# Designed miniproteins, single chains: the designs that were tried, part 20

Each design is a single chain, and the fold is of that chain. pLDDT is the mean over its residues in the fold that is shown.

## One batch from the design tools (miniprotein)

Design m664
Fold by ESMFold2-Fast:
Structure m664 (fold): chain A 79 residues (1-79)
Amino acid sequence: MPSTELLLQVRALALAGEVFVAERILAKDPNSELGRKMLEEAIRRAKELLEELKKNKAEQSLIDRVEEILKEAEELLKK
């Protein structure tokens, strides 16, 4: 139903916002352990959301969006 899909979209947008905040913290302080921890937590939440989206048969475009958010967060953590 559209209501369920809208809630999942809102969760994806919130996750993107969390990654964006972590990026801004790291932009001001590249050695911030807090910023890195926020990215790690965002990665865990993204993986959890992807599992839920797949079980709920969400639209592929939404799954792809969350996968992009996950990839961006992982690349920011990569050394």
Scores: mean pLDDT 81

Design m665
Fold by ESMFold2-Fast:
Structure m665 (fold): chain A 92 residues (1-92)
Amino acid sequence: MEALAERAARILDDRPDTPTTRLAEELARYAAEHGVGLIATDERASEEEVRALAARIARESGEEVLGVVVPADATEADLAAIRAEIEARAAA
């Protein structure tokens, strides 16, 4: 568990400091407050790739993990949808 969490953190730490990555960090913090792991990335990765990575980490850690792609032009509605999914996963 600890080694997997360290590996996930290392992969995420290699992301550039952009408005999109800051938004992803905000969403990850919101998810953590609800007891849900969040793998958030920019449009360089497909939704399928991010979901596959999240599913792998969830399977290996035994924790609930959500994978999302945050667009560079993300609207408040896009953010609200991601927060709603986090809340739904927390309630499961």
Scores: mean pLDDT 67

Design m666
Fold by ESMFold2-Fast:
Structure m666 (fold): chain A 75 residues (1-75)
Amino acid sequence: AVVFSGGAVEAAIDEVAKAFGLTLSPSSRQALELYVRGRLKRADAAAVLMREEKLSQEKAETLLVATKLRAQELE
């Protein structure tokens, strides 16, 4: 089990969203946080991002992976 601080996850979400030029909905932010914490499967998190942010599956999966890597770097 990986324990991330709330601050590290939130900072990773904000930095990656800015890098992708996105303003994320609350549902998208929650899906990213749950995925990073291992509480949501990649496919389920990608489906939320695709619906909320109108992203392709490839872009949604890239955003998920980038956010998780950044959160790990900040811990």
Scores: mean pLDDT 83

Design m667
Fold by ESMFold2-Fast:
Structure m667 (fold): chain A 73 residues (1-73)
Amino acid sequence: MKPSREEIERVVRKAKEMLDAGWSLEKVREFAKKELEPYVDKETAEFLARAIVTALNAGVSVEDVARAVEQLL
C-alpha cells in the first residue's frame, strides 16, 4: 500500500529535524530509507531518501518535499 500524505510528511519532517540537529546526510538518508522500505522496494526507498535529504539540505520546505515524494509514488 502506498504511504498516506501524512506518513510522508512525518518522515520528511523528522528528516528535517535530524538535519537541523546536525546529523550527517548519510545517517538522515538511512533513516528515511528505513521508514519508506515498508511501502516501496529497496531501490525506490534509497532513491526517495536521497531526494528528500538533498532537497531539504537545499532549503526546500517540508511541505514541498512531501508533495513531490507523493507524486513519485
Scores: mean pLDDT 84

Design m668
Fold by ESMFold2-Fast:
Structure m668 (fold): chain A 85 residues (1-85)
Amino acid sequence: ERKKDEELVKKMLDAVEELIKSEDNPRIQESLEHLKELFKRGVELARKRGWTVEQVAELARNDPDAPIEYKAVQAAMNFLKQKEK
């Protein structure tokens, strides 16, 4: 479980990094860089609570009041799924 979550986190981070590198719009690049930092913080918070990033992303989908860091985890998950198309 833990190894699977760590591998998923790496894939999600790589997906965000690829989007940043391929983006030509500097405003969107800045927004993606901000999202990346929120995502990293969300991963730390999830690990501290013993939660997986999949659990955090699901919580953020179902709870509009979820922390912004958890919403960043959800967004990074969506980017990874978009990349896997």
Scores: mean pLDDT 80

Design m669
Fold by ESMFold2-Fast:
Structure m669 (fold): chain A 67 residues (1-67)
Amino acid sequence: SRRLTEGLMRLSPGEAAELLREAGASPGVVAAVAQALLEGDREGVERALRSLSPEQQRRVGERLDAL
């Protein structure tokens, strides 16, 4: 979602990777988001986030809201 993408875009690649690991994202999704953040690729972040389950997306949102 736009909210999750914007939240992750405010983090460093390392901070985003840690948050995604804690939310239960696969290593492939973590790597894809970190790479997209390094490149400033908002669409790449959004695509990687869409591959997450609804439960994983909820956990990412909760962790972003707790920052």
Scores: mean pLDDT 84

Design m670
Fold by ESMFold2-Fast:
Structure m670 (fold): chain A 88 residues (1-88)
Amino acid sequence: SQNLQTALTTLQGGRRSVQTASSNGNVDAALQSIDTMRNSVQQLVTDQQVQQQVLQLLDQARQAVQNGDFQTALQYIDQAIQVIQQSL
């Protein structure tokens, strides 16, 4: 699906942004990137089970960022990317 490919691209870009934010300790930038990824998933991922799983993983990434745990956040984002890739 073109929409799934667009969502995948947004998540990959968001992952890079979170990784950059981790280098600067910029929690706000990382949270903004996760919110952008979350919005893309809600708009573009029409399969409800896939959407819910990806949003849950992104919410876990968001919590990790709020706790300063950027490594755990990136692991959850990588899992979200894998879920979308498996749905292509």
Scores: mean pLDDT 90

Design m671
Fold by ESMFold2-Fast:
Structure m671 (fold): chain A 94 residues (1-94)
Amino acid sequence: LRELAEALKSPDPEVRRKAAEELAKLAPTSKDVDTLLEALAVAADSPDPEVLIAALKTAQNLLPKATEEQRAQLAKYAAIAAKKLGIPHEPSLE
């Protein structure tokens, strides 16, 4: 999981996108939401739209497993990613 956060910062778009895909795949099966929140924060700060899309998908997949506090963090990172993509999800999550 820590390796995913590092790969998401890679200057190679192929490496970043592969890490983003893996992050999204881990979200529905992971029991450690806090570790995925760290990787999600990195993904949401990415300039790569493929990584931002994966960040949104990851946040949505984690929401049903998250505590109230974790949901606020997920909503924050999802809003950041959506804003960078030009998607009108900023004022509220679906």
Scores: mean pLDDT 73

Design m672
Fold by ESMFold2-Fast:
Structure m672 (fold): chain A 94 residues (1-94)
Amino acid sequence: SELQQLVHEYDVEVGKKLLELAKEKGLPEEKLQELQGLLDEAVELGSEGVALVQIKKKIVEELPELANEILLIEEQVKQELNVPIKIDIIKIEQ
């Protein structure tokens, strides 16, 4: 599916940029290698979304100040790949 390929490309690009951010902000090389291994294995298995959750969690556990920068990276990658999928956020107003 063209949409499945786009989601795969999005997940891989976000993962790469998150690892670059973590490296820039001083995450130890051993942890960077572990997280890169998780991303590489997930690409082979088609589980990149699950790997991104784990990568984000591990980065935030070590460098909690990066939580907002991670969100900005995700938004930048959506714009770069021109993702056509609109997320309908159903707001239930009480």
Scores: mean pLDDT 73

Design m673
Fold by ESMFold2-Fast:
Structure m673 (fold): chain A 73 residues (1-73)
Amino acid sequence: GADELKEEALRLLEEAREAAEAGDYETMQRLIKEAQKIREQLEEIGDKESAEEIEKRLRELDKYGVRVHLERS
């Protein structure tokens, strides 16, 4: 369900942070993209609160100089 998707995305973002700290930006980028897919799924099903929480965690990774391209229309 939505709670499981949220927990998976948060886990991926924690792993991305660890990869960034290790200098593994390729792994970080991959994990960020997987978390973004889950965020989009949560938005599609109407769970805006969980999607916003994931977005906040994605923004924390911006300090590592990786641009996460998010499109909103």
Scores: mean pLDDT 76

Design m674
Fold by ESMFold2-Fast:
Formats: structure tokens, C-alpha cells, sequence
Structure m674 (fold): chain A 68 residues (1-68)
């Protein structure tokens, strides 16, 4: 549903933000955990495989930008 897709995007966005914030604080384990949680989080929220892939890619990009 549209609500599930919005939930999936919200979950992916939250994971990406958590990854970036943890990385900026030097907490690489928490940051990596947030990246790893993006895909399953989007799926648990009722997102499609495409939503899960986008969430994972966004979280990884935010992590890389914060660390690099």
C-alpha cells in the first residue's frame, strides 16, 4: 500500500540519518549497524524489494559521505 511504501521510505531515511550521525561522532559500529538495518527495516515496514534496495543504497551513501 501507499502507507507501507511511505513507512519503508521513512525507515530507510531514519537508518541513513542514524548511520551518518553515528559516523560523524566516530561510532563506526553503530553507523554500520544502521546501514545493515536499512534493508530489513524497509521490508519490515511493508516496502517492496525496490524500496529496500533504495534504503540500503541511501544509507550506504550517507555513511560514505559522513566518513569520507
Amino acid sequence: SAADRRGARAAGGAAAREAAEAAKQGNLMTSQHSVDAARPGALAAGGTEEDAEEAERRAKEMFQKAVG
Scores: mean pLDDT 74

Design m675
Fold by ESMFold2-Fast:
Structure m675 (fold): chain A 91 residues (1-91)
Amino acid sequence: AAAEEIKKLKEEVDKLVEEARARLRAGHILSREELTKLTKELLELADKAVEIYEKLGDRKKAQEIVSETVARLLEIIGEQIDLELERKKAA
């Protein structure tokens, strides 16, 4: 069912975001390659969810998925930048 597919996509997004944030909280800077891969994977999962919502005629939910994915990516990028700046001061 469409609802079950969306749930699985959201769970995969949550897993990827939490794994990245857990690494950053442990003081591990993501490489440029890791950050690029994460961005591509999150956008691909968001695109799949958007397709499902568009087929259901729910444009508002499709738009919310895009906004939420961008916000979560910006949070990870922000945490990455803060950690990089902190490490430069410690060196």
Scores: mean pLDDT 82

Design m676
Fold by ESMFold2-Fast:
Structure m676 (fold): chain A 112 residues (1-112)
Amino acid sequence: GPLEAELAAADADLARLDADLAAATTLAQLRAVAARVEAVADRVRAILETSTDPAVRRRAAELLRRAGRLLVAIGRKMMELAENLEELLEGIATVLRGIGLEFDAELVLASL
């Protein structure tokens, strides 16, 4: 159905973003990847807010967990490339947002 198509699109987008992260060598590139991961997470959250189907909710939670793990990886790479305190704090904030997505996903999975 439409939600399964949206979940498949989110899965494909996260796979491309994982490749983009592996290729990223600058903070500007990492910021762009982080913004796109967060956009995918927002799409997945919208599905969780509208669906009561346990199979859809489980798939959405798994994707939200993947988005969170990807943000953690992005944030860690931002911290490695940081040349000043502001850039380091940006990387830390990105890691914390990723951890938050992982916790949100585990709460959904625990309720299924």
Scores: mean pLDDT 92

Design m677
Fold by ESMFold2-Fast:
Structure m677 (fold): chain A 67 residues (1-67)
Amino acid sequence: SMEARRLLEEGRRLVAEGRAMLANATTLDQITRGIGTVIRGIGLAIQAKLLAERDGDEELAEEAGRV
């Protein structure tokens, strides 16, 4: 579904963004923001997986599970 794909794309973007933030983090505030961004991305990928499974899109569900 388009909704599941959109959530997966946004989830991947946030995980990548959060990982980049953590790689450059030098303060507790930066670490906290980086972790929060990664967690948000993972949450969207989980939502994408559940929607893909509901819709019978096994390929997209597997892809979302790899985030």
Scores: mean pLDDT 87

Design m678
Fold by ESMFold2-Fast:
Structure m678 (fold): chain A 67 residues (1-67)
Amino acid sequence: MTREERRRRALELLAKHNVNPVDPRDVSAKTYLLEAEKLMEVTPAQIVGAIAADGAEGVERLVEKVK
């Protein structure tokens, strides 16, 4: 899987499932966040921080920075 393909899949996964990683009651959100972490090669904390700061734009900027 290329980096570009992995980035696209991670963004689609987060958007499709309306992930809220800060809601402890959303077990589904935690599962998709872990899958996105594996696809993007970033930590869950980095994804949570990006979402909290800038929402979808934050996640997009995070995947741009990941080499």
Scores: mean pLDDT 58

Design m679
Fold by ESMFold2-Fast:
Order: C-alpha cells, then sequence, then structure tokens
Structure m679 (fold): chain A 87 residues (1-87)
C-alpha cells in the first residue's frame, strides 16, 4: 500500500515537473519511481536499469513535447518503444 501510494505520487510529480520545464526534478522523480517500482515487483538489476532508462525517457518526452521540440520528442518516443519491447 505505502509503496503503491509513493509510486502514484512520484508519477504525478514527474509529469508535473516535466510539463513545468523542471527537467532535473522530473529526472530525479523518474529515477526514484523506477527504483520503487522495481522494489515493489522484485525486478532483477537488469530490469531495474532498463526501467530507470524508460522512466527518464518518459520524463524527457513530456518535457520535449511541452517545449514543442518535435525532434527530441520523436527521439524519446523511439527510446520508450525500444525499452518497453526489452522489458
Amino acid sequence: AALDEEISRLTVEMIKAAKEGKLDEARRNAERLADLYAERHGLTPEQREKLRELMIAHAEFIYAESKGDEEKAAENRARIERLQAEL
């Protein structure tokens, strides 16, 4: 319960920070989110590292979209699709 609540909170905070242009804050929340999710689901170290990359890519995607940076948004979308396929 407590971990699920913290995961939900960090997800909202990551999205909000990315949309507000606070990229470093969004990245920190993405890393923490990935670590808690990995702990909650007993993921391997390899899966945890891929999940960190995936969550960071999501944060960077939202940031790029909020700034109208179509090239960076497309780059992060491709990265998300690749990492999801590997999980």
Scores: mean pLDDT 86

Design m680
Fold by ESMFold2-Fast:
Structure m680 (fold): chain A 73 residues (1-73)
Amino acid sequence: PAEEAGRLARERAEEFRRKAEEIKKKVGDPTLEVVSAAGWNDEGHALAVAGAYKIEDGKAVTVYFEVEEVTVP
């Protein structure tokens, strides 16, 4: 079950990454960086995350961030 949840979280993170890339395109800022990851929360539930950020004055500034808890049926 944990392995399956991890796989689903990774797939969901890729979906979020595609959404973040679309947001970057809509914003029209080519300096935005897109990231995605799958992991686990404090309760041991699988999570999918993605975001878009830019560097301003040497600091990362988040433009978009999404996280979702992934459940196995």
Scores: mean pLDDT 73

Design m681
Fold by ESMFold2-Fast:
Structure m681 (fold): chain A 70 residues (1-70)
Amino acid sequence: MKKEEELNKIRQEIAKAIVSGEADKYKELIDLFNKYDEEFNKLIREGASLEEIQKFYDKFYEEIEKVKNG
């Protein structure tokens, strides 16, 4: 799986959740996004493996869906 494709998919899901979400959920999504974006940038700088990055994306996506549905 291409890293860029997975990242773009996640970013699109965040954008959709923000647009369709309520004001309260917007703040939670932004906080979640900032947290994961910071961790992701750290992983990339440290030369994390593709497998490690994939698992990171999976967890990030799950957290986004949880906020959207809560």
Scores: mean pLDDT 69

Design m682
Fold by ESMFold2-Fast:
Structure m682 (fold): chain A 58 residues (1-58)
Amino acid sequence: RKDELIAALREQNRASPLPGELDEAEVREAIDNATPEQKAGIDRVRADLEAWRAARAA
């Protein structure tokens, strides 16, 4: 649901310094069912995760 998805994204953002490994299938399902506003939130979380992974991989 929309509210549940937004709450989940906020939890991820709160833990963004060390989010751990996410289940890619769950992330894809959330993206597929997201509204444009939710997709913007997911895109921001993904950017944070990419930056975090780049720092870890360096």
Scores: mean pLDDT 63

Design m683
Fold by ESMFold2-Fast:
Structure m683 (fold): chain A 77 residues (1-77)
Amino acid sequence: MLEEELREEEERLRRLGDEALATGTAEHKAAIERAQEVLAEAQRRALEAYEAGDFEAALRYALEGARRAAAILEEAL
């Protein structure tokens, strides 16, 4: 279910972010900034869908954002 997938991706994203911060390189910092931008855009779209009453679309936008952010961090690691 989407909520479970979102929780798993959020946990993965948190772990990747922590690892990137721990290494402290300029490349990892740039990856964190890109990941944050992707998450902010995804959150705006998720909120718009949620306010429109489309809870499923809201979860999908959040999940897609988390997956893209995680991929950015993984590519930098």
Scores: mean pLDDT 80

Design m684
Fold by ESMFold2-Fast:
Structure m684 (fold): chain A 58 residues (1-58)
Amino acid sequence: SMEERRRRIRELAEKFEELAKKHKGQGYTLEDIAKELGVSFGELMDALVEYRRLEAEE
């Protein structure tokens, strides 16, 4: 459903921010964070773009 899709996108974006904060200064790339989240780099980027769109609607 659209609600499940939005929830998944929000979860990915929030986990991304949390991992980026935890590994700040450790040289982690966006690709490394995507691997830790179990998603492709492209899937992560698409989710972050969609998340910003959802934020603009809230």
Scores: mean pLDDT 78

Design m685
Fold by ESMFold2-Fast:
Structure m685 (fold): chain A 99 residues (1-99)
Amino acid sequence: IPSYEELIEEIEKEEDLLTALTQLARLALEVKDPKLLERILELIRKKTGLSDEKIKELEAVTDEELEKEALKTKPDDEEAMIELYTKLAVRAIAKNLEQ
């Protein structure tokens, strides 16, 4: 069974941005170790090229706002799906780090 560290290494090698962010969002929900969560957040930053300021804005997004965005996002809209999964991953990390 691959460890969370091994899964993160595989995601780092993933060239498809949507696939990488979907997997990072899933790990962000499952992982409780703060050091691994920080590593996931750094990988999101590297994959998306988002600034620290933009990431802080995404941490402030509410679950209700994310649910509304998810309902509007079409699966065929790759750019919108990338944005949605980035927000889901960042928000999940913020929640888990606050525990």
Scores: mean pLDDT 79

Design m686
Fold by ESMFold2-Fast:
Structure m686 (fold): chain A 102 residues (1-102)
Amino acid sequence: AAALAEEMGAAAVRAQPLVAEALALTTNPEARRLALEGVGLFGEAINAANAGDLRRAAELLREAAELFDRAAELSTNPRAAELLRRLAEEARRLAERAEAAA
């Protein structure tokens, strides 16, 4: 759990500039809401992993990925959509690792 939580923390730090750029470029209010909700769930997943609940971490990360994908679909800016899809892919990758470690 600790090693995966550390990896999730490192991934969040690497993703921080992508999140900032995506949110700055996302003018659609619904897309912004979904992206912010996804960021919140990613943070909850890190907390779950730190508590040793890898099953919950995986579930939260999958939900975050779905929210980022939906935000990308609603985004009118191609760069914002690209960044949101990258965030979804990273969340999905971490979810697979959390599930495998559970």
Scores: mean pLDDT 84

Design m687
Fold by ESMFold2-Fast:
Structure m687 (fold): chain A 92 residues (1-92)
Amino acid sequence: MAEATRLLTEAALLAVDVAREHPASKELAREAAGHLADAQAYLNNVEKAQSEIDKAIELLERAAEVDPAGKELYERAKELAQRALELLKQSA
């Protein structure tokens, strides 16, 4: 639980930081960060948390496609979110 929360927080902060420097992907990255924050609110509801994390991952993938300059950082945020999801599945 604490590790999943930490990973989701790191992923959200990374997405927000990338959004500051990358205007072409800014809205997608901010939306992804919002879904990662929502996932943290639903950690005791694995189905809802998974849904929010899946939406964040899709938005991060789209952000990486739209803005290749941010791709490395968006892929890192996606990896953090995916690790959090695996931890949540193990606790359910």
Scores: mean pLDDT 82

Design m688
Fold by ESMFold2-Fast:
Structure m688 (fold): chain A 97 residues (1-97)
Amino acid sequence: SELLEKAHELIERIVQAIRDNSSDEELRELVKELVETMSQLSPMDQTKVMAYLIAELTEMLLSTPKSQQEEIKKRVDLTMEIFNEVLKEAQQKQKQA
């Protein structure tokens, strides 16, 4: 599925944005694009994409040197907070349709 491949590419870009200490605005835009891509997927494929996101973020944390883990963890936590916020906004729009 081209949409699944796009979702995986977006997750890789999010991981890179966290590593590069990209702005919160850039991170938010990537997360929004991921959620928009996921909205076009079946519930099963949405679950697969979510599992992949969690796996990639976990691998990044485990691969990060101990001296940098606290900073990267804060960026991961921020990414998940943004993701939750964007999902809530998407659910509210769905209820209005």
Scores: mean pLDDT 81

Design m689
Fold by ESMFold2-Fast:
Structure m689 (fold): chain A 85 residues (1-85)
Amino acid sequence: MEKEEERKRLAEAAVNAAVQALIHGDKEKAEELKELALKLGVPEEVVEEAFAKAPQYAKVGVIPKEELEEGFEKIVERAKELLEE
């Protein structure tokens, strides 16, 4: 039960992180996080919609690049652990 909830939260975090990476111009990181979100069960349509809304997110609020780098690493590591089980 808790593991499935963690997977869903991690999937949402991966999508949000991918959008933030795209806003900061890091296309490679955005694609890596997109692939992780898809592997965690996010529908492709949801990821595409989030990417399309990236310019709107940049206007409302953006996470500082330094905080994103720490967040990206944590998301990637936890997603890999969850996907390997």
Scores: mean pLDDT 73

Design m690
Fold by ESMFold2-Fast:
Structure m690 (fold): chain A 88 residues (1-88)
Amino acid sequence: AEEEEAERRMEEALEEMRQVVDDTAAQLRALDPSAGALADRLREEVRQGEEAIRQLGRDEGAPVAAELAERALETTRGAADAALAAVR
């Protein structure tokens, strides 16, 4: 039902955030060896965000967590683009 759909949307957004940050971290390290710390920071920020979103889902319910996860994915894409632009 609605809760199951929201949980699926949350998990899809969190998985896509993980993929975006992993791809970005790999590109950063390939483009500039000195960007390793930036790549590690992006991975850690996404990991902390995922934990916070999952906790929100437990406290407030899956629909609220799904909405936040989708917005966090957009923010992560923007941060990834900015990081890549900074080293190019």
Scores: mean pLDDT 84

Design m691
Fold by ESMFold2-Fast:
Structure m691 (fold): chain A 72 residues (1-72)
Amino acid sequence: MEVDPEKRDIVLSELQKRYPDATFTLEDGVLTVKSKNQELLDKIASIADNIKATMSGALGVEIKDVKVVDTS
């Protein structure tokens, strides 16, 4: 699955601005979210389906999964 690099970078930068305590990486249709803030990770996990739907629409490709990783 090919993601438009310009759209990917825009979407990732908007997520980074909205959630500055987290790092976002998109690879092979999987969004990986890393943070030391467990409350933020719990919140992102709770809205993972909404993030998948929104990003899939914005990027024109299917987002397969959202992974949250505690880096504390």
Scores: mean pLDDT 77

Design m692
Fold by ESMFold2-Fast:
Parts: structure tokens; sequence; C-alpha cells
Structure m692 (fold): chain A 87 residues (1-87)
């Protein structure tokens, strides 16, 4: 499960590089920063991952490259599932 999340992130980065479009990667980084700012220091890994997944989905709604947007959403969801499996 963790390996699947890492593979999904690597696939997103590879697709962004191949397309020459880093907007999805930048939007994911912004979603992570916003999630970190919104969460308390004692938030669980699962809560943090779910918040990042939600913020990523919201950020991707405005992205023009729908293929990269879908890959970003999948990577975030797989990371949230991996975090829940560890609890």
Amino acid sequence: MIEEAEAAVQALVAAAKAAGDWSAVEAVQQAIAEAAAALPEDASEAEAAETVAKKTEEAMASLKNKELAQKAIEAAKKAAEAAKARE
C-alpha cells in the first residue's frame, strides 16, 4: 500500500515532466501547505493525509490538465489509505 502511494506520486511527477506542465505538482504542494496550516500539531497521520487528499481534490477542480489532476487525486487518496492502514 505505501509502495502504491509512492508509485502514484512518481507517476504524477513523471507525467508532469513529460507534459512540461508542473501546475498539478505545484497545486499538490500548496494543498499540503494549507493542510499543515489547518491541522493541529497533534493530528494523526490519517487525519493529515485525509485533509491533504480533500485539499488536493479541491485544487484539482480548477486545473486544465485533467489527466494530471486525476493522477494527483489518486496519489493523495492512496497516501490517505496507507496512513489509515498503519493505524
Scores: mean pLDDT 74

Design m693
Fold by ESMFold2-Fast:
Structure m693 (fold): chain A 64 residues (1-64)
Amino acid sequence: SLEEAKELATFMAEGEAKALAELSGASSASYSVTAVDENSLRLSVTAGSRSVSRTFTVEQILAA
């Protein structure tokens, strides 16, 4: 479901934000998960001067 995918996407984004913080030497990182449509989620992570955004379908997130 979309809600289940949002929960998994949030954990993925949190992990990516932590990894990006380590790579950039930042003491903190931020992330967001936004519904693009009923079947797609956008994950954005920012740490220091680095920012990465990725879009996944609900099926891709649930299969991961």
Scores: mean pLDDT 79

Design m694
Fold by ESMFold2-Fast:
Structure m694 (fold): chain A 105 residues (1-105)
Amino acid sequence: LSPEMREEIIESLGTMSGEISRKAGERAGMSPDLVARLGRVSSAVTRLRSELEQDPEPDPEVVELVRRAQAYLDQAMDAAQAGDHATAQAYVDQAEALVRRAREL
């Protein structure tokens, strides 16, 4: 497959993941701003994970950062579903910081 085709697939997966996360956040009663951030972070995590799967020698630090970011997103959803929106926001903030760090490597 061409690099262009792979990039299009990765972008599509990221878009779908972001949309699913936004809808889940809305159902959990998150604020519109938090829903938008959740969608962007989920999209970014999905794209990074897909890129790592295509790397024959992925950087272990990037792999760990992406894994932790996904775990924080899962915890954010659990907190929101329990009605703890402040904790959900804190977890989204942590996931966003890890995604930013992964992209700098």
Scores: mean pLDDT 86

Design m695
Fold by ESMFold2-Fast:
Structure m695 (fold): chain A 82 residues (1-82)
Amino acid sequence: MKEIVLALRRLADRVRAGELTPEQVENQLRSLAKIAEKLGYDEAAELIRKHLPEVVEAVRAGDYDRAAEILRQLAEEIEKLS
């Protein structure tokens, strides 16, 4: 679980910096959801997939602050799934 939370926070920082394309963000979130699912964190995987379209849309719109904020909130929600 800690690795998933850390990965989401790191992704948020990179998104805010404008370092990633919408396609790269989508691919990283899809990969992270798949990793969470393989580790038995099914609820975390479901939350990532649920918020994926909103994050990608924000990045595509150039709203990097909004995309990063959604990712930080997602990381916080997953951290509470202890």
Scores: mean pLDDT 87

Design m696
Fold by ESMFold2-Fast:
Structure m696 (fold): chain A 83 residues (1-83)
Amino acid sequence: SAALERARELAEEAARLEKEGYELLKKPDKEDIIKGVGLVLRGIGLAYEAGLLLRGESEETRQELADKVRAMGAPSAADALAG
């Protein structure tokens, strides 16, 4: 479905943002930490949006996408997707 494809796109973008945020949070500079927090929160927001698009899909489909996102290094986005 179009909703499922959009949910996958949002979930992959969420994972990329969260992973980038974590890399910035490892840096010593205050500006990098602030940016890193913002990217993680934005990623979580996109993952919640993806989760809403998955409301008509099977639990197995949602869990498969959440597992993929977790494997990408984005545990917070994965938790948001899983509900």
Scores: mean pLDDT 88

Design m697
Fold by ESMFold2-Fast:
Structure m697 (fold): chain A 99 residues (1-99)
Amino acid sequence: MAAEREELDAALARLREQIARARAEGRDAEAELAEAVAELVEMMRNGEITEEKIEELKKKLLEQLEEISKDPRVSEEGIEEARKSLEELVEMAKKKLEE
């Protein structure tokens, strides 16, 4: 349905805004995490998603999140938001896979 594609497009737009703001403020670590999240959303949008790719990207995103958590420029709230966004994206990816 068109609604699912629009939801993925909206998620990408929000991620792109977050990336732009983070980079403008010198928060490159947050921008890199958001870019990895955007890659997952793009794969879902393009119908390139598989269970294996979901698990691979989830692992990479969690590893990147762990590395970013060591950067003193990144807030604990930012880390928590990124984790929740990842969980939401994994859920959407699984629903797309079930289609």
Scores: mean pLDDT 72

Design m698
Fold by ESMFold2-Fast:
Structure m698 (fold): chain A 77 residues (1-77)
Amino acid sequence: GIDEVIEELRKRAEQADGKTRFVLEMAARAVERYKAQGKTAEEIADLLEKMAQVASKIDPTAAEILREAARKVRELA
């Protein structure tokens, strides 16, 4: 479920350094906030895709991880 996506983002952040760690930690927190607010899987996936688009110019690795997370979230809808 969504909790597994949050856990995966946090685990990947712990294994990453610098900007990648920061981006993934921020993404995990943003997904947690959306879940707490009762947002749908589609809205959470859209958030992750928008974050990936912003990250793509700074950190392609983080952007790809966020796109994978968004795809996984959409499959939960």
Scores: mean pLDDT 85

